# Designed miniproteins, single chains, continued (4), part 87

Each design is a single chain, and the fold is of that chain. pLDDT is the mean over its residues in the fold that is shown.

## One batch from the design tools (miniprotein)

Design m15224
Fold by ESMFold2-Fast:
Structure m15224 (fold): chain A 85 residues (1-85)
Amino acid sequence: SMRDQQARSIARRMISDIVLQDSLGSSDDQQRDTVRRYMRQAQRQGISDSQFIRSVQRVIAQEDDPVMVQAGRRVLRMIRQIRRQ
């Protein structure tokens, strides 16, 4: 669906942003704030948190770059932390 395509697009941009932020030495709190902003963007587009998480998992599963895979896994941990708050 178009929402699935939008969710995967947002997930890829988020993971790439986290890769960049990590390379620049951004703190865990700054990276979590970035993840919160992408989650809010997904929500504004009618994408549930569960659907967004599945999209992140699919992006990781289809990715060959270990840096992107590692960043995607970091993003999933941050989403879990945010959802506990």
Scores: mean pLDDT 89

Design m15225
Fold by ESMFold2-Fast:
Structure m15225 (fold): chain A 69 residues (1-69)
Amino acid sequence: SIEEVLSLKEEGNEAFKAGDYEGAVEKYREALELAEQNNADPELISTIKANLRDAEVQLGIEDIKRAVR
C-alpha cells in the first residue's frame, strides 16, 4: 500500500539522519520497489529516487574512505 511506501521512506530518512547510509539505501530501495509495484504518484517515486541517490553517494564516500590505504 501507499502507507507502506511512506513508512519505508520515513525509515530511510531516519537512517540517513543517523548516518546509517547502508540502512537508508536498503529502506529507500524497498520503498522504491513497493512504490513502482503499486503505481505510486510519479512525484513520490522521484522523491524516493532522489533520496536513494543521496544515500548511495554517501555510502560510496564511506566505501572509498575504507578502501584508501
Scores: mean pLDDT 82

Design m15226
Fold by ESMFold2-Fast:
Structure m15226 (fold): chain A 67 residues (1-67)
Amino acid sequence: SDYDAAIAALPPELQARVRELEEKIAKGEKTVQDIPELVAELRAAGVPDQQIATVAERLTDLYAKNK
């Protein structure tokens, strides 16, 4: 999927950060309010805006479906 491809293109440390936030949102431990911090980390690391948008959109959708 586009989402999994976007994550696979990230450095391993950022892949772990995305997957950690994904799991915590799925468990109700984190919310959409935590996504901007991840977006800032990805942007600071030079990740293209299109990949950041793909990740942020999927995490937002995950939160919406669990609430």
Scores: mean pLDDT 83

Design m15227
Fold by ESMFold2-Fast:
Structure m15227 (fold): chain A 61 residues (1-61)
Amino acid sequence: SRHERLVAGGETLFQLAADGAPGSLVAGLGAELIRAAEEAGSEKAKELGRQAYDLGVELAK
């Protein structure tokens, strides 16, 4: 389902951050995931997107 794909996308963002992706990229992708999750009504994917956004912002400091 779209929900399952969005959740998998959020999990992939944390792996990208762990692999050394730039914080700005992780934050940007997290924000995109929040938007897509809101459109799809996926609260779990939205929460993952928020956590990825916050992580990306911290990594970019």
Scores: mean pLDDT 85

Design m15228
Fold by ESMFold2-Fast:
Structure m15228 (fold): chain A 75 residues (1-75)
Amino acid sequence: MMEAEARRAAELARAAMRAAGQSAAAGAEEVHVELVLPTEEVARAAREAAEEALAEARAAMPADAGRVVVTVRVE
């Protein structure tokens, strides 16, 4: 079911963004997160969740924190 998969992907994306934000705040210059999803719908949900979580993480991070790069693709 796409809805259940989309929700799970969104939750994983949010968790990954929080973890990446913590790594960047701890001194990593650049943290790469790659999300490979089975369908465009699941990938869209993950991308939207990642954007929201990254904005939230950025608001909580110090100004000198490293950057987080997210790549979302379908396979």
Scores: mean pLDDT 76

Design m15229
Fold by ESMFold2-Fast:
Structure m15229 (fold): chain A 94 residues (1-94)
Amino acid sequence: MRFRVEIDLELRPGATLEQVRDAVYEAAKKAAEETGVKLTGIHVERIGPDRVRVTVDVEAESEEQARKFAELLEKMLRDHPVIRRAEARVEPLP
């Protein structure tokens, strides 16, 4: 089954888009390895001076697996020094 995880990030002062992109890619890979989802796409977009939207497309066996991935990814990003806030949402893709 295909799912989209959208994550809205608020950055700490002085954080660069490159630092955020690296953090997202590392966290997404680790979360995918731990939960067993397959990453099919990652997109990182600046939507404001201190706001970034992340879109992660995954293949998962169930909605529960996709939600566990999103929760772990959100936690990893919240724990990252350049991230002030992270909020994740999961939606099924057709």
Scores: mean pLDDT 86

Design m15230
Fold by ESMFold2-Fast:
Structure m15230 (fold): chain A 73 residues (1-73)
Amino acid sequence: SVEENYERMMAAARSEEERAEIEAQRLGQRIREENPEASNEELIELLLEELRKRPELRPLAERIEKKLEEEKK
């Protein structure tokens, strides 16, 4: 299952940064499955909101937000 795959990835992770990226992927997958009608832009906003709620994931959310703003220019 998807959850079992993420649990194995988390167990194999060797750094806090790697664990944060795995958690973000897991959250993104769940958000997509729960919101099948949402646009990519809506899914990204939902993901950023979830990442911002967790202090350990906030730096990752900031990096994603900066990249998205640069791509709009």
Scores: mean pLDDT 76

Design m15232
Fold by ESMFold2-Fast:
Structure m15232 (fold): chain A 77 residues (1-77)
Amino acid sequence: RKKEIELRIVGLEMRVIAFETEVDLGELPAEVARPVVEEVRRLLEEAKKAIEEGDLEKAEELVEEAERLLDELEARR
């Protein structure tokens, strides 16, 4: 379970990089993307802390929220 959450975090970090790249290329407005990307990065850092503390339930909740925010950002494209 811990390894599965860690892999999900890596996948979401890669998605964040992809959105940042789209902003840099002018494909996605920074005003729309940056607040979402910043919140997702914060959620992923909190999820990593939760994993370190052994709170896998909290880590899953934070990862699910981060995934939801990125899915909403994709829908706005």
Scores: mean pLDDT 80

Design m15233
Fold by ESMFold2-Fast:
Structure m15233 (fold): chain A 97 residues (1-97)
Amino acid sequence: MRERQEEALRRVEELLRRAREAQAEVKKNPEDEKALEELRRLAEELARLLEENREELARYISETLGISREEAEEYVDLLVELYRAYAEEGKSAAEVL
């Protein structure tokens, strides 16, 4: 991968790690407003990065998970929808679906 594509992947991985940490905090205290707000902000940032780097991320996911490029692209699109729904409505897409 080119340096720009590697940097985009590293940023997504960092945000996913931060999201997992914030989710763990919410599991300990579901009323933690700061952790919930952080998750919402991370969801918005993740949605933007995933949308902007869709092609590079789909290729990485395809290679990493051993799935087709088409399946990886659908997976990225699903994640964008999920994170956008969470950021906009304060709910996960799973709660709406």
Scores: mean pLDDT 69

Design m15234
Fold by ESMFold2-Fast:
Structure m15234 (fold): chain A 54 residues (1-54)
Amino acid sequence: MKSLEELKEMIEKALKEKDEELLEEVRLQLIKYREEGKLEEVEELKKLIDKLQS
């Protein structure tokens, strides 16, 4: 599982480059975070995505 900081970097890169493959990797990592019960981290990453897309 990637760290929270690594996922933040991946999200920024994926959105900047419009990289569909990297966006899919981000989705898979978010699923893993939910499976591990890291709900607070998932919400933080969702807020980052919303901020970068807004």
Scores: mean pLDDT 80

Design m15235
Fold by ESMFold2-Fast:
Structure m15235 (fold): chain A 101 residues (1-101)
Amino acid sequence: MEEKIEVLEITRKNAEEFVKKNPSKEALIALAKTLVELAKLLIEQGKYEEAIELAKEAIKYAEKANTEEAKEIKKEALKVLAKALEKLGKLEEAKKLLAEA
């Protein structure tokens, strides 16, 4: 799992640079998807605050892409964000996000 996180971190940085140079729907979707996968792995490692930040970024980029695929990525990102918030004891915030998803 740690090796997978390192690969995804490199993929994230490359995707962020691609978005800066060419903010296409494809680039935004790729970045959002990578951020969701990283956030899930961070939750498994107990890094909940870092997972929250990545899940929020994933939501932002998915909303920007505004495709059917991006809507599914946003839904997944909201669930990941809620799970990380629950792990930190922020149950009211998690409930509100799950109602949105």
Scores: mean pLDDT 82

Design m15236
Fold by ESMFold2-Fast:
Structure m15236 (fold): chain A 100 residues (1-100)
Amino acid sequence: VEVEVVEEEKPPYVEVREAGALKATGEVILARLAEIRAEHPDLSPEQRALLEQAEEYAKKAIEYAEKALENGDEKDLEKAAEYADKAAELMVELARLLRA
């Protein structure tokens, strides 16, 4: 498939690639959190709160990454990265608490 490429304008290549990676990261985090929930059906209230917050941040990372993929907007890309980092941090903290 051959399409006309804009030659002299900044291509959205880097932003699309980064946004795609952040979306994939958010999806992997959600999958891992679902696995943790399945492996530990009786989480403490504190552990459950961390899991639920990490799920929310992962979903936000996916949402903003999808917006960045559509728009090429640097702000949406930055928000996707911020939420992905927050989700990953909470997931690591939850995993650490589960290991005592």
Scores: mean pLDDT 78

Design m15237
Fold by ESMFold2-Fast:
Structure m15237 (fold): chain A 61 residues (1-61)
Amino acid sequence: ASDEEIEEGVVRVAMAVVVTVLRKEGREAEAEALRAAVEAAIEAGDLARALALVREAIAAL
C-alpha cells in the first residue's frame, strides 16, 4: 500500500472512533457533520484537511 492509502486508512479509523464517542455523548449532529466533512475532504484528495478536521473534533471532546 502507498503512504497515501495508509494515511487515508488512519484518518478513516480515527474519524470512526471520534464519531462513536460523539454519539455516545449525545452529540449526533456533530458526529454526522464530522463524517460528512471528512468524507468530502477525502473525495477532494485533501488528506491534510481530513486529518485537521479529525484533530479539531478530538480537541473538542
Scores: mean pLDDT 81

Design m15238
Fold by ESMFold2-Fast:
Structure m15238 (fold): chain A 65 residues (1-65)
Amino acid sequence: SKEELEKILDKIEEEVKGKISLKPGENVIAVLKSKHPELLESILKNLPPKEKEILENVYGIPVPN
């Protein structure tokens, strides 16, 4: 759901706080994918399977299992 996605995105924004620069309204996954792909891969590998599946389905980002 949208509410579950927003909670996942908030959690990721907190984790990357101080590591990347986000402008208001920017999507954290889009910024990570474009500018910090290694950090994105690390975050996705460490997410619970259900949350990882939600992000992969929404953003089309495959992470090897």
Scores: mean pLDDT 74

Design m15239
Fold by ESMFold2-Fast:
Structure m15239 (fold): chain A 93 residues (1-93)
Amino acid sequence: SLERALAELDRFFEETKNYLIEAAKKVGEKYAELVSKLSPEDAFAVLMIAAALRHLPPEEVRRLVKQWMLEKGYDEETAEAAGLAAAEIAREM
């Protein structure tokens, strides 16, 4: 059913955001709190960017994700946290 499909999609976005939060926690607890501010769609986009850029040095993944976050209108601290989390994820892929 459509309702079941939408519930599974919402769960997938929640699990994706939790994965990003856990990666941020590995860098520091404050970064997990900052990353928790992302919409589920933006958290998913950050994970996809990290996956696409996983062959780049972690510092470049961090820089590119931070730049994307700033262009989306997030503040400097939240953008930095997302970049750090993305670099951690890319390193583990």
Scores: mean pLDDT 85

Design m15240
Fold by ESMFold2-Fast:
Structure m15240 (fold): chain A 64 residues (1-64)
Amino acid sequence: MTPEQEQAYQQAHELYDQGEKAREEGDYKKAAELYRQAAEAAKPFPNYQKYLEKKAKEAEELAK
């Protein structure tokens, strides 16, 4: 991978971990925001980005 792709992956993973923590704490609105930010960071990784978009949608549904 390029250094840029490695940085993007690390940023996405960090945001994903924060989103998982927010979800575990029951803060689904915060989790959805963090998953969306992780998906944006994961642009170079289409499969990972789609996974994170799905996670964001699920958290948004739970935040209703």
Scores: mean pLDDT 83

Design m15241
Fold by ESMFold2-Fast:
Structure m15241 (fold): chain A 67 residues (1-67)
Amino acid sequence: AAEAELAALGDRIAELAAQASEAARAGDEATAARLQAEAHRTAEELARLAERAGRPLEFEPGPIPAA
């Protein structure tokens, strides 16, 4: 289910953020930056799936008048 995908992505973001913090504390700036980039990408995927999961199948019919 989409909710399971959302939960998995949320967990992944938290995990990546924790690893990035650990790398930063260790002085490994390159690894911290890479993990932050992965977390950001995963957050975008989470947002996309959240939109998909929460969006009802309501689309405007093809021909609609302009405002």
Scores: mean pLDDT 72

Design m15242
Fold by ESMFold2-Fast:
Structure m15242 (fold): chain A 62 residues (1-62)
Amino acid sequence: MEEAYKRYEELLSLGLSEEEAQVVVMREVLGLSYAEVAKRLGISPATVSRRYRRAKAKIAAA
């Protein structure tokens, strides 16, 4: 809970969008599957996968 919020703030400070940071937190901090993240955000699992990959590329470049 607090760990998720802290990670989210950190990711935003690295230049990630809110949508990208949210997916990273839900996947890596909360341990949710692509399907569970998709259900909670009301988007497709393919969209979750694309946002996660983009976010990870930005983190690696920072």
Scores: mean pLDDT 81

Design m15243
Fold by ESMFold2-Fast:
Structure m15243 (fold): chain A 80 residues (1-80)
Amino acid sequence: SKEEEIERLKKRIEEYEADVRSFEQHLKDTEARLEAARAAGVSPEELARLEMIHLFVKAGLDVSRYLLEEEKKRLEELEK
């Protein structure tokens, strides 16, 4: 039913909100680690590895935010 679909979407939204919070924290930690590595003058190979991790975490956050907003829009359309 429409009511069961709304309940499932609300649960999924809560799960995506938790994922977004997790990625936001991971991004902060990764950015702090990258800045510390730059200041410490780590090898170019290690710096490139950390920069790649940073890009992946940023991509994960962007995807999680996109999915969250799409599910919120779907919920709004169902509640009209």
Scores: mean pLDDT 88

Design m15244
Fold by ESMFold2-Fast:
Structure m15244 (fold): chain A 96 residues (1-96)
Amino acid sequence: SAEELRERAERLLEEGKRAIKEGDIEAALEKVEELLELAEEALRRGDLELAREIAEKALELAKEALKAAETKEDILRAIGLILRAIGLLEDVRLKE
């Protein structure tokens, strides 16, 4: 349901922010990927508002992870996920 996807997205965002505070950028980036998968599922279901909400959470977490990233691998992965989140938000915008 939409409520379950929203609750899962909120949990993933909180887990990702905690991972960043603990210095586990790899774990935070995994939470960004899971958020993007939930946003893509919402978009496939035609729930544009939920897809936007979850994609915005993914973008927020990816930007925070980028700021905390210290390795080239984590920096590049964070940039890639930021671009993916922006692309998904644009796809949502183009559908009305």
Scores: mean pLDDT 90

Design m15245
Fold by ESMFold2-Fast:
Structure m15245 (fold): chain A 58 residues (1-58)
Amino acid sequence: MEEIKEAVFEFLKPKVGEDLAENAAEELAEYAEKLVKEGESKEEALEKALELAKEKLK
C-alpha cells in the first residue's frame, strides 16, 4: 500500500502542503488497504483513495 500512499501524497502536496498531505495520504492509504483486504483490486483502491483526496479539497 506504499504505492497508494505515495500517489495520494504527491497529488495533495502541491495543493495543501507537505504536512497536511502526509497525514491525509496515511489515512487514505489505510482506507485503501482495507478495501484490498475486502476484495478490491489495488487499482480500484487507489482510484477510491484519490476520489476521497479530491473530496477533502472541496
Scores: mean pLDDT 78

Design m15246
Fold by ESMFold2-Fast:
Structure m15246 (fold): chain A 110 residues (1-110)
Amino acid sequence: SASAAELAALQERLLAGEAEGVTVFEIVEAGDRPPDAAELEARARLLETAREAARELERALGVPGLALASYSEDAASMETAIEGLRRGLEEALRAGAVGTGGTGSAATAA
């Protein structure tokens, strides 16, 4: 996706330029077909949520480029992914660490 490419380019710049402690929030869902307009809007909102949370994480921890979010091609589960991402990001902020949480599994990442 175009947005995924933008996030990848941003991460590459952060890693190459300055960010030694880059953390990635990943949202992965299987894709059956290319997304339509409604699914693209859902993906855009998911990215907006992830970017805002990444910015908050960066401010809370005081490091530049701490978090980068990606997304899947399957927008069918975007609402679940958004909720999972929010829970994962909130847990990461409290614990001072980050983990993959696209499904709302914030209990333990083992």
Scores: mean pLDDT 46

Design m15247
Fold by ESMFold2-Fast:
Order: sequence, then C-alpha cells, then structure tokens
Structure m15247 (fold): chain A 68 residues (1-68)
Amino acid sequence: MELEERRKKSEELAREIVEKLEEAFKKRAEELLEEYKKNKTEEIERLLRIEIEALPEEVQKEFLEKLE
C-alpha cells in the first residue's frame, strides 16, 4: 500500500483531533469569558487566558479584545 495513503489517513485523523480540541477549547473559553463578565476576578482571567492560548492565534486575538 502506498505511503501517501497512510500519510493522508494520519493527516485526516490529526486534523479531526485538532478540530475537536479547538472546538472544545473555544467553547470553554466562551463559557469562561461569560463568567468573567459577571465576576471579574484574577482567577477567572487566568483560566480564560489558558484556554485562549490553546486556540488559533486569530481566535486568541478576538477573545483577548473582549477581555478589555
């Protein structure tokens, strides 16, 4: 079997895992941002920043702008 087929399957699996993780982290970041707006504490801000750091750079920028 061609190495290309194995590479594509590995890339597809990795992409699916990354997409699921990004979606999960984005959802957690949204929930934490909502909590931060209700109760602005350093603890919530720290947790929110940790979740944001796991997201793509463009999405990180959007969430960081919402913190101000």
Scores: mean pLDDT 73

Design m15248
Fold by ESMFold2-Fast:
Parts: sequence; C-alpha cells; structure tokens
Structure m15248 (fold): chain A 71 residues (1-71)
Amino acid sequence: PARLLAEAARLAREAGDEETAELLEEALRALAEGRTERAVELAEEAARRAEETAPEAAELARRAAEELRRA
C-alpha cells in the first residue's frame, strides 16, 4: 500500500493537483506511524477529490485504501 500511495502522490503532482498530492503524502506519514485507519481515510478522500483532476492518481489511491482495509 505504501508504494501505491507514493505513486499516486507523484501522479497527482505531475497533473498539477498539489492538494491531492499533499493528502496522499499525509496518508503515507499516517501509515508510517501505524495509523492505518487515518491512512485509509486520507487515501479515500484523495481518491474522491482527484477523480476529475488526476484520474490515474485517484485509481491508485482507491487501490491503496482497499489493500489497507484488508490488512
């Protein structure tokens, strides 16, 4: 899941969606701190916000949230 969040943040930044990139970077920090539920919330919020601006980032963020929820 961390790799998917990092790739999603990169794609959001390349698309010019800095707000989504920052949310995904915050999700990565939450995950590193063991705050898995917070990481899921941030990834899902990033996915919703990025659907129109960075659809590839949104897809990776959704997949990361799904993997985190299964763990």
Scores: mean pLDDT 83

Design m15249
Fold by ESMFold2-Fast:
Structure m15249 (fold): chain A 72 residues (1-72)
Amino acid sequence: SLAGEARAHIARADYAFDQGYLETAEKHYEEARKLAEASPDKEELMQEIDAVRARHLARYKSELEELKKKLE
């Protein structure tokens, strides 16, 4: 199903981000959004994508703040 394929890409994006493969993570999010837009479950899938991206953004900001502390 389109929803299943979208969720598979969300999971791959999450895993890629955890490994530091940011470009790979972004490509999987792009594919997930394309599949979500074609799905009758678009609203639910977009909410799931946004939740995972928000979690990644929060972690990235935390890591960036730690890096800035080391450069002072």
Scores: mean pLDDT 82

Design m15250
Fold by ESMFold2-Fast:
Structure m15250 (fold): chain A 113 residues (1-113)
Amino acid sequence: MLEDMEVSGELVTDAGTYYYLEVSLKVTESEEEARKAAKELMEENAKKIEAWFEEQVGKDAKVYKKESEEEYIDANGYKVYKFEYTLMTADKPPALDEPGFEGRAIGIGIVKV
């Protein structure tokens, strides 16, 4: 049986890029509820990503923002709505003496069959 879940984690790469990921998932009874839940969860997680990013690079850092929306059927036949929000310092490749930062906020809504 599907149930609501949240996951968070930080990763460090050999390239000196720090990653922070916040993912939340909600099981719903309709496509409208799934899309709405996915968006609201992403927006809530985006606030966490923005706070983390401000702590790492400060308020005056040049940042890239990217948003995406996906709709698909998963391997188990469930209809999935996914909203993603990404913040990154990358207008150049990261270097060991100039670390890059990337934060991702993901909200997922699944329609239970």
Scores: mean pLDDT 73

Design m15251
Fold by ESMFold2-Fast:
Structure m15251 (fold): chain A 105 residues (1-105)
Amino acid sequence: GRQALLQAINNLQQILSRSTDPKVIEAVKKAIESLRRFLENPDDVESMLEAIESIRKVAELMKDDPEALQLARNALMGILQASDDLEVIQRAIGAILHIIGLELD
């Protein structure tokens, strides 16, 4: 789990190099902070759900940047690899499918 989450954080940090939009920066920082909170307390499922919602928001804001959408999907895949919680799994899959929908438009 830990390595997958560290890779997810790395993918999110790469999005910061692709945008100067304050809304993107805020959403990315929230996602990273939520993932870091989960790394400190692996029982904090709420922090993982907050990370997924923040990543989804990043994807919506960056929908015209295919590389940012790929980085967001990679971060969500890291969350899937790190979690056995059914709600986290369902929310992450939903977010991945939403991003795929954005990439097809």
Scores: mean pLDDT 88

Design m15252
Fold by ESMFold2-Fast:
Structure m15252 (fold): chain A 70 residues (1-70)
Amino acid sequence: MTREQLLEEASKWMELMKLIIDARIKLREDEGVEFPTSREGIERFWELAREKYPELVEKIDKLFEEAQKL
C-alpha cells in the first residue's frame, strides 16, 4: 500500500465519521432522539436515519464502500 492510498483511506474514514456524527446530531436536534452505541442502538439509528435523511445515508453508504475497497 502506498502513502497516497493510506492518506486516501484515512481521509474517507474521517469523512465517514464526520457524516455519522453530523447525522446523530441532526436526529437529536430535529427528532429529539439519542441512540446508545450498543449494536441494537446503532441498528435503530441507521433505520431512522434512512427514513429521515435518505440522501445523507446513501452518501455515507457509498463512502463506506469506497473506504472498504481501498
Scores: mean pLDDT 76

Design m15253
Fold by ESMFold2-Fast:
Structure m15253 (fold): chain A 58 residues (1-58)
Amino acid sequence: SAEEALRELIEKFSRSPKLVAQLRQALEDPIAARLAVKELLPKLEELEKMSVEELNSL
């Protein structure tokens, strides 16, 4: 599900408190959760290579 995928993204990006906060907020709305997963999953490999500062700018 989108909610499970979003929780996995929160775990993977735990090094970015700002991104984690944004993803946790998205988890509260099923539409927002689905949209966040659709936007982030195709970019997952690129996002994993980003610095904390770059992730915090998202």
Scores: mean pLDDT 78

Design m15254
Fold by ESMFold2-Fast:
Structure m15254 (fold): chain A 76 residues (1-76)
Amino acid sequence: MSLEEQKEALLAGIEALRADLRQRLANDPATAAELLARLEEIGARIRAARSREELDAAVAELKKLADEIQAAVDAA
């Protein structure tokens, strides 16, 4: 997979997470807004990545945020 193809797949995954987060945390809009802002920040880093090393660093942050989203959903 090319760097650009991997970036596009990851950005599509972020859009899916944003939609899922809005739906699952509809009763906690403040937490949803905070997590959505962090997803946008990671998305910007993915778009800016010029190497696989930079992309892998952004993916590690995305995985950490996905774990935090799951914890927030489980706590709600």
Scores: mean pLDDT 82

Design m15255
Fold by ESMFold2-Fast:
Structure m15255 (fold): chain A 62 residues (1-62)
Amino acid sequence: SELEKKLEELEKKIEELLSQENPDLKELAEILEEMAKIYKELGDYASAEEYKARAEEIRKEI
């Protein structure tokens, strides 16, 4: 599905971002928030809550 393809693209962006010496934590949080929205659209509420929590934790460090 288009949503599953978007998740694959966002996962690749996270991998690229985390390969950097000084990753942009704001961008990381935004990607995780977008993934949470997609998981919710897919009906995967457990993954949606997990990614939302990860994003909130990162935003506390910014």
Scores: mean pLDDT 86

Design m15256
Fold by ESMFold2-Fast:
Structure m15256 (fold): chain A 62 residues (1-62)
Amino acid sequence: MKYLAKAVKDIKKHSDETLELKKGELVEILEQVGPGLVLAKSLKTGEEGLVRKDSLEILEEL
């Protein structure tokens, strides 16, 4: 299932696989890739990357 989520803090990019987000930015969670790690798409930039699930607040199921 896909989810709409919001970044709860600023997240800096660490590699080409990770997503950079500012606090309050909206993302679509596309896939769970491991314990506490998700593949997400930024709704602002369209970039996809890995984000820690504990850095996101789930808002809605899509």
Scores: mean pLDDT 80

Design m15257
Fold by ESMFold2-Fast:
Structure m15257 (fold): chain A 69 residues (1-69)
Amino acid sequence: LPSLVEALEAAIAALEAGDIEAAERHLLQAYLKATGEVRELIEKAGRALGEGDIEAAIEHLRKALELAR
């Protein structure tokens, strides 16, 4: 299984490529591994994706990635 950092990097890359289905799979992997503030940011990214706000989703995931490192 990929690490939390690998899952977050893959989710961001998928969103930047416009592959929402791949991004959702990577986001679920990251969510299952994350705790605390990192998980809260992943939840915010998931909500932004549900609203169609891809830019906000990427911003939340980048912040989660910085905290997970």
Scores: mean pLDDT 85

Design m15258
Fold by ESMFold2-Fast:
Structure m15258 (fold): chain A 59 residues (1-59)
Amino acid sequence: SMIEEAIKEALPLAKRLLDEGKSVNEVLREVTRYLIEKFGLTEEQARIVAAEAVNKVLN
């Protein structure tokens, strides 16, 4: 599904940005923007996927 592909792309992006020293808030903003631009997700959908990706990287 589009959501599964979005999560698959969001996870390595979130990890890279966190490894670069960006704050969680900066990573959430950048991943959300990326998902809207690449997958055409709504802002709400993209925010949920971005939050899930960040949570998976940090746990």
Scores: mean pLDDT 87

Design m15259
Fold by ESMFold2-Fast:
Structure m15259 (fold): chain A 80 residues (1-80)
Amino acid sequence: MERARELVERGRELLEAGDLEAARRLFEEALKLAQEEDDYAGIAEAYEGLAAVYEAEGDLEKAKEYRELAKILFESLGLK
């Protein structure tokens, strides 16, 4: 069952705890697993997580890039 989404949840917990490095690593792992499984919803969720990490780190360009990627996938899937 959706392992990528479990990693996204763990990443969110670490992001809330302020562990940006660990959160980014989990979101990157979630992205890789979702891509391997063609889980487009999981890919979009991982992109949102990465955007949140980069925003917290002050990398607004990377944050915007990943947020746009997530939005495109959600729109493609009929999700908002």
Scores: mean pLDDT 81

Design m15260
Fold by ESMFold2-Fast:
Structure m15260 (fold): chain A 79 residues (1-79)
Amino acid sequence: MDEVEKLLKEVDEKIKRLRELAMQSENPEVRALYEEAIDKAAELYRKALKASSPTEQINLLKEAIDYLEKAEEEARRLE
């Protein structure tokens, strides 16, 4: 399914990007924020891979994206 495939790629790429941002950050609060979001997104990604319906996969992957995007917004506020 095209939507599931696109979301899987988006989550994987966002996790890789946030991991890089965490490694480059000098702020320990920002690093912790990114690491927590990565862990949550990875858990949701694994659940999506095991889900039997495309609708469940899409919902789980969108939730993962939401966690990752909120972490980026919060990191921006922490400066």
Scores: mean pLDDT 84

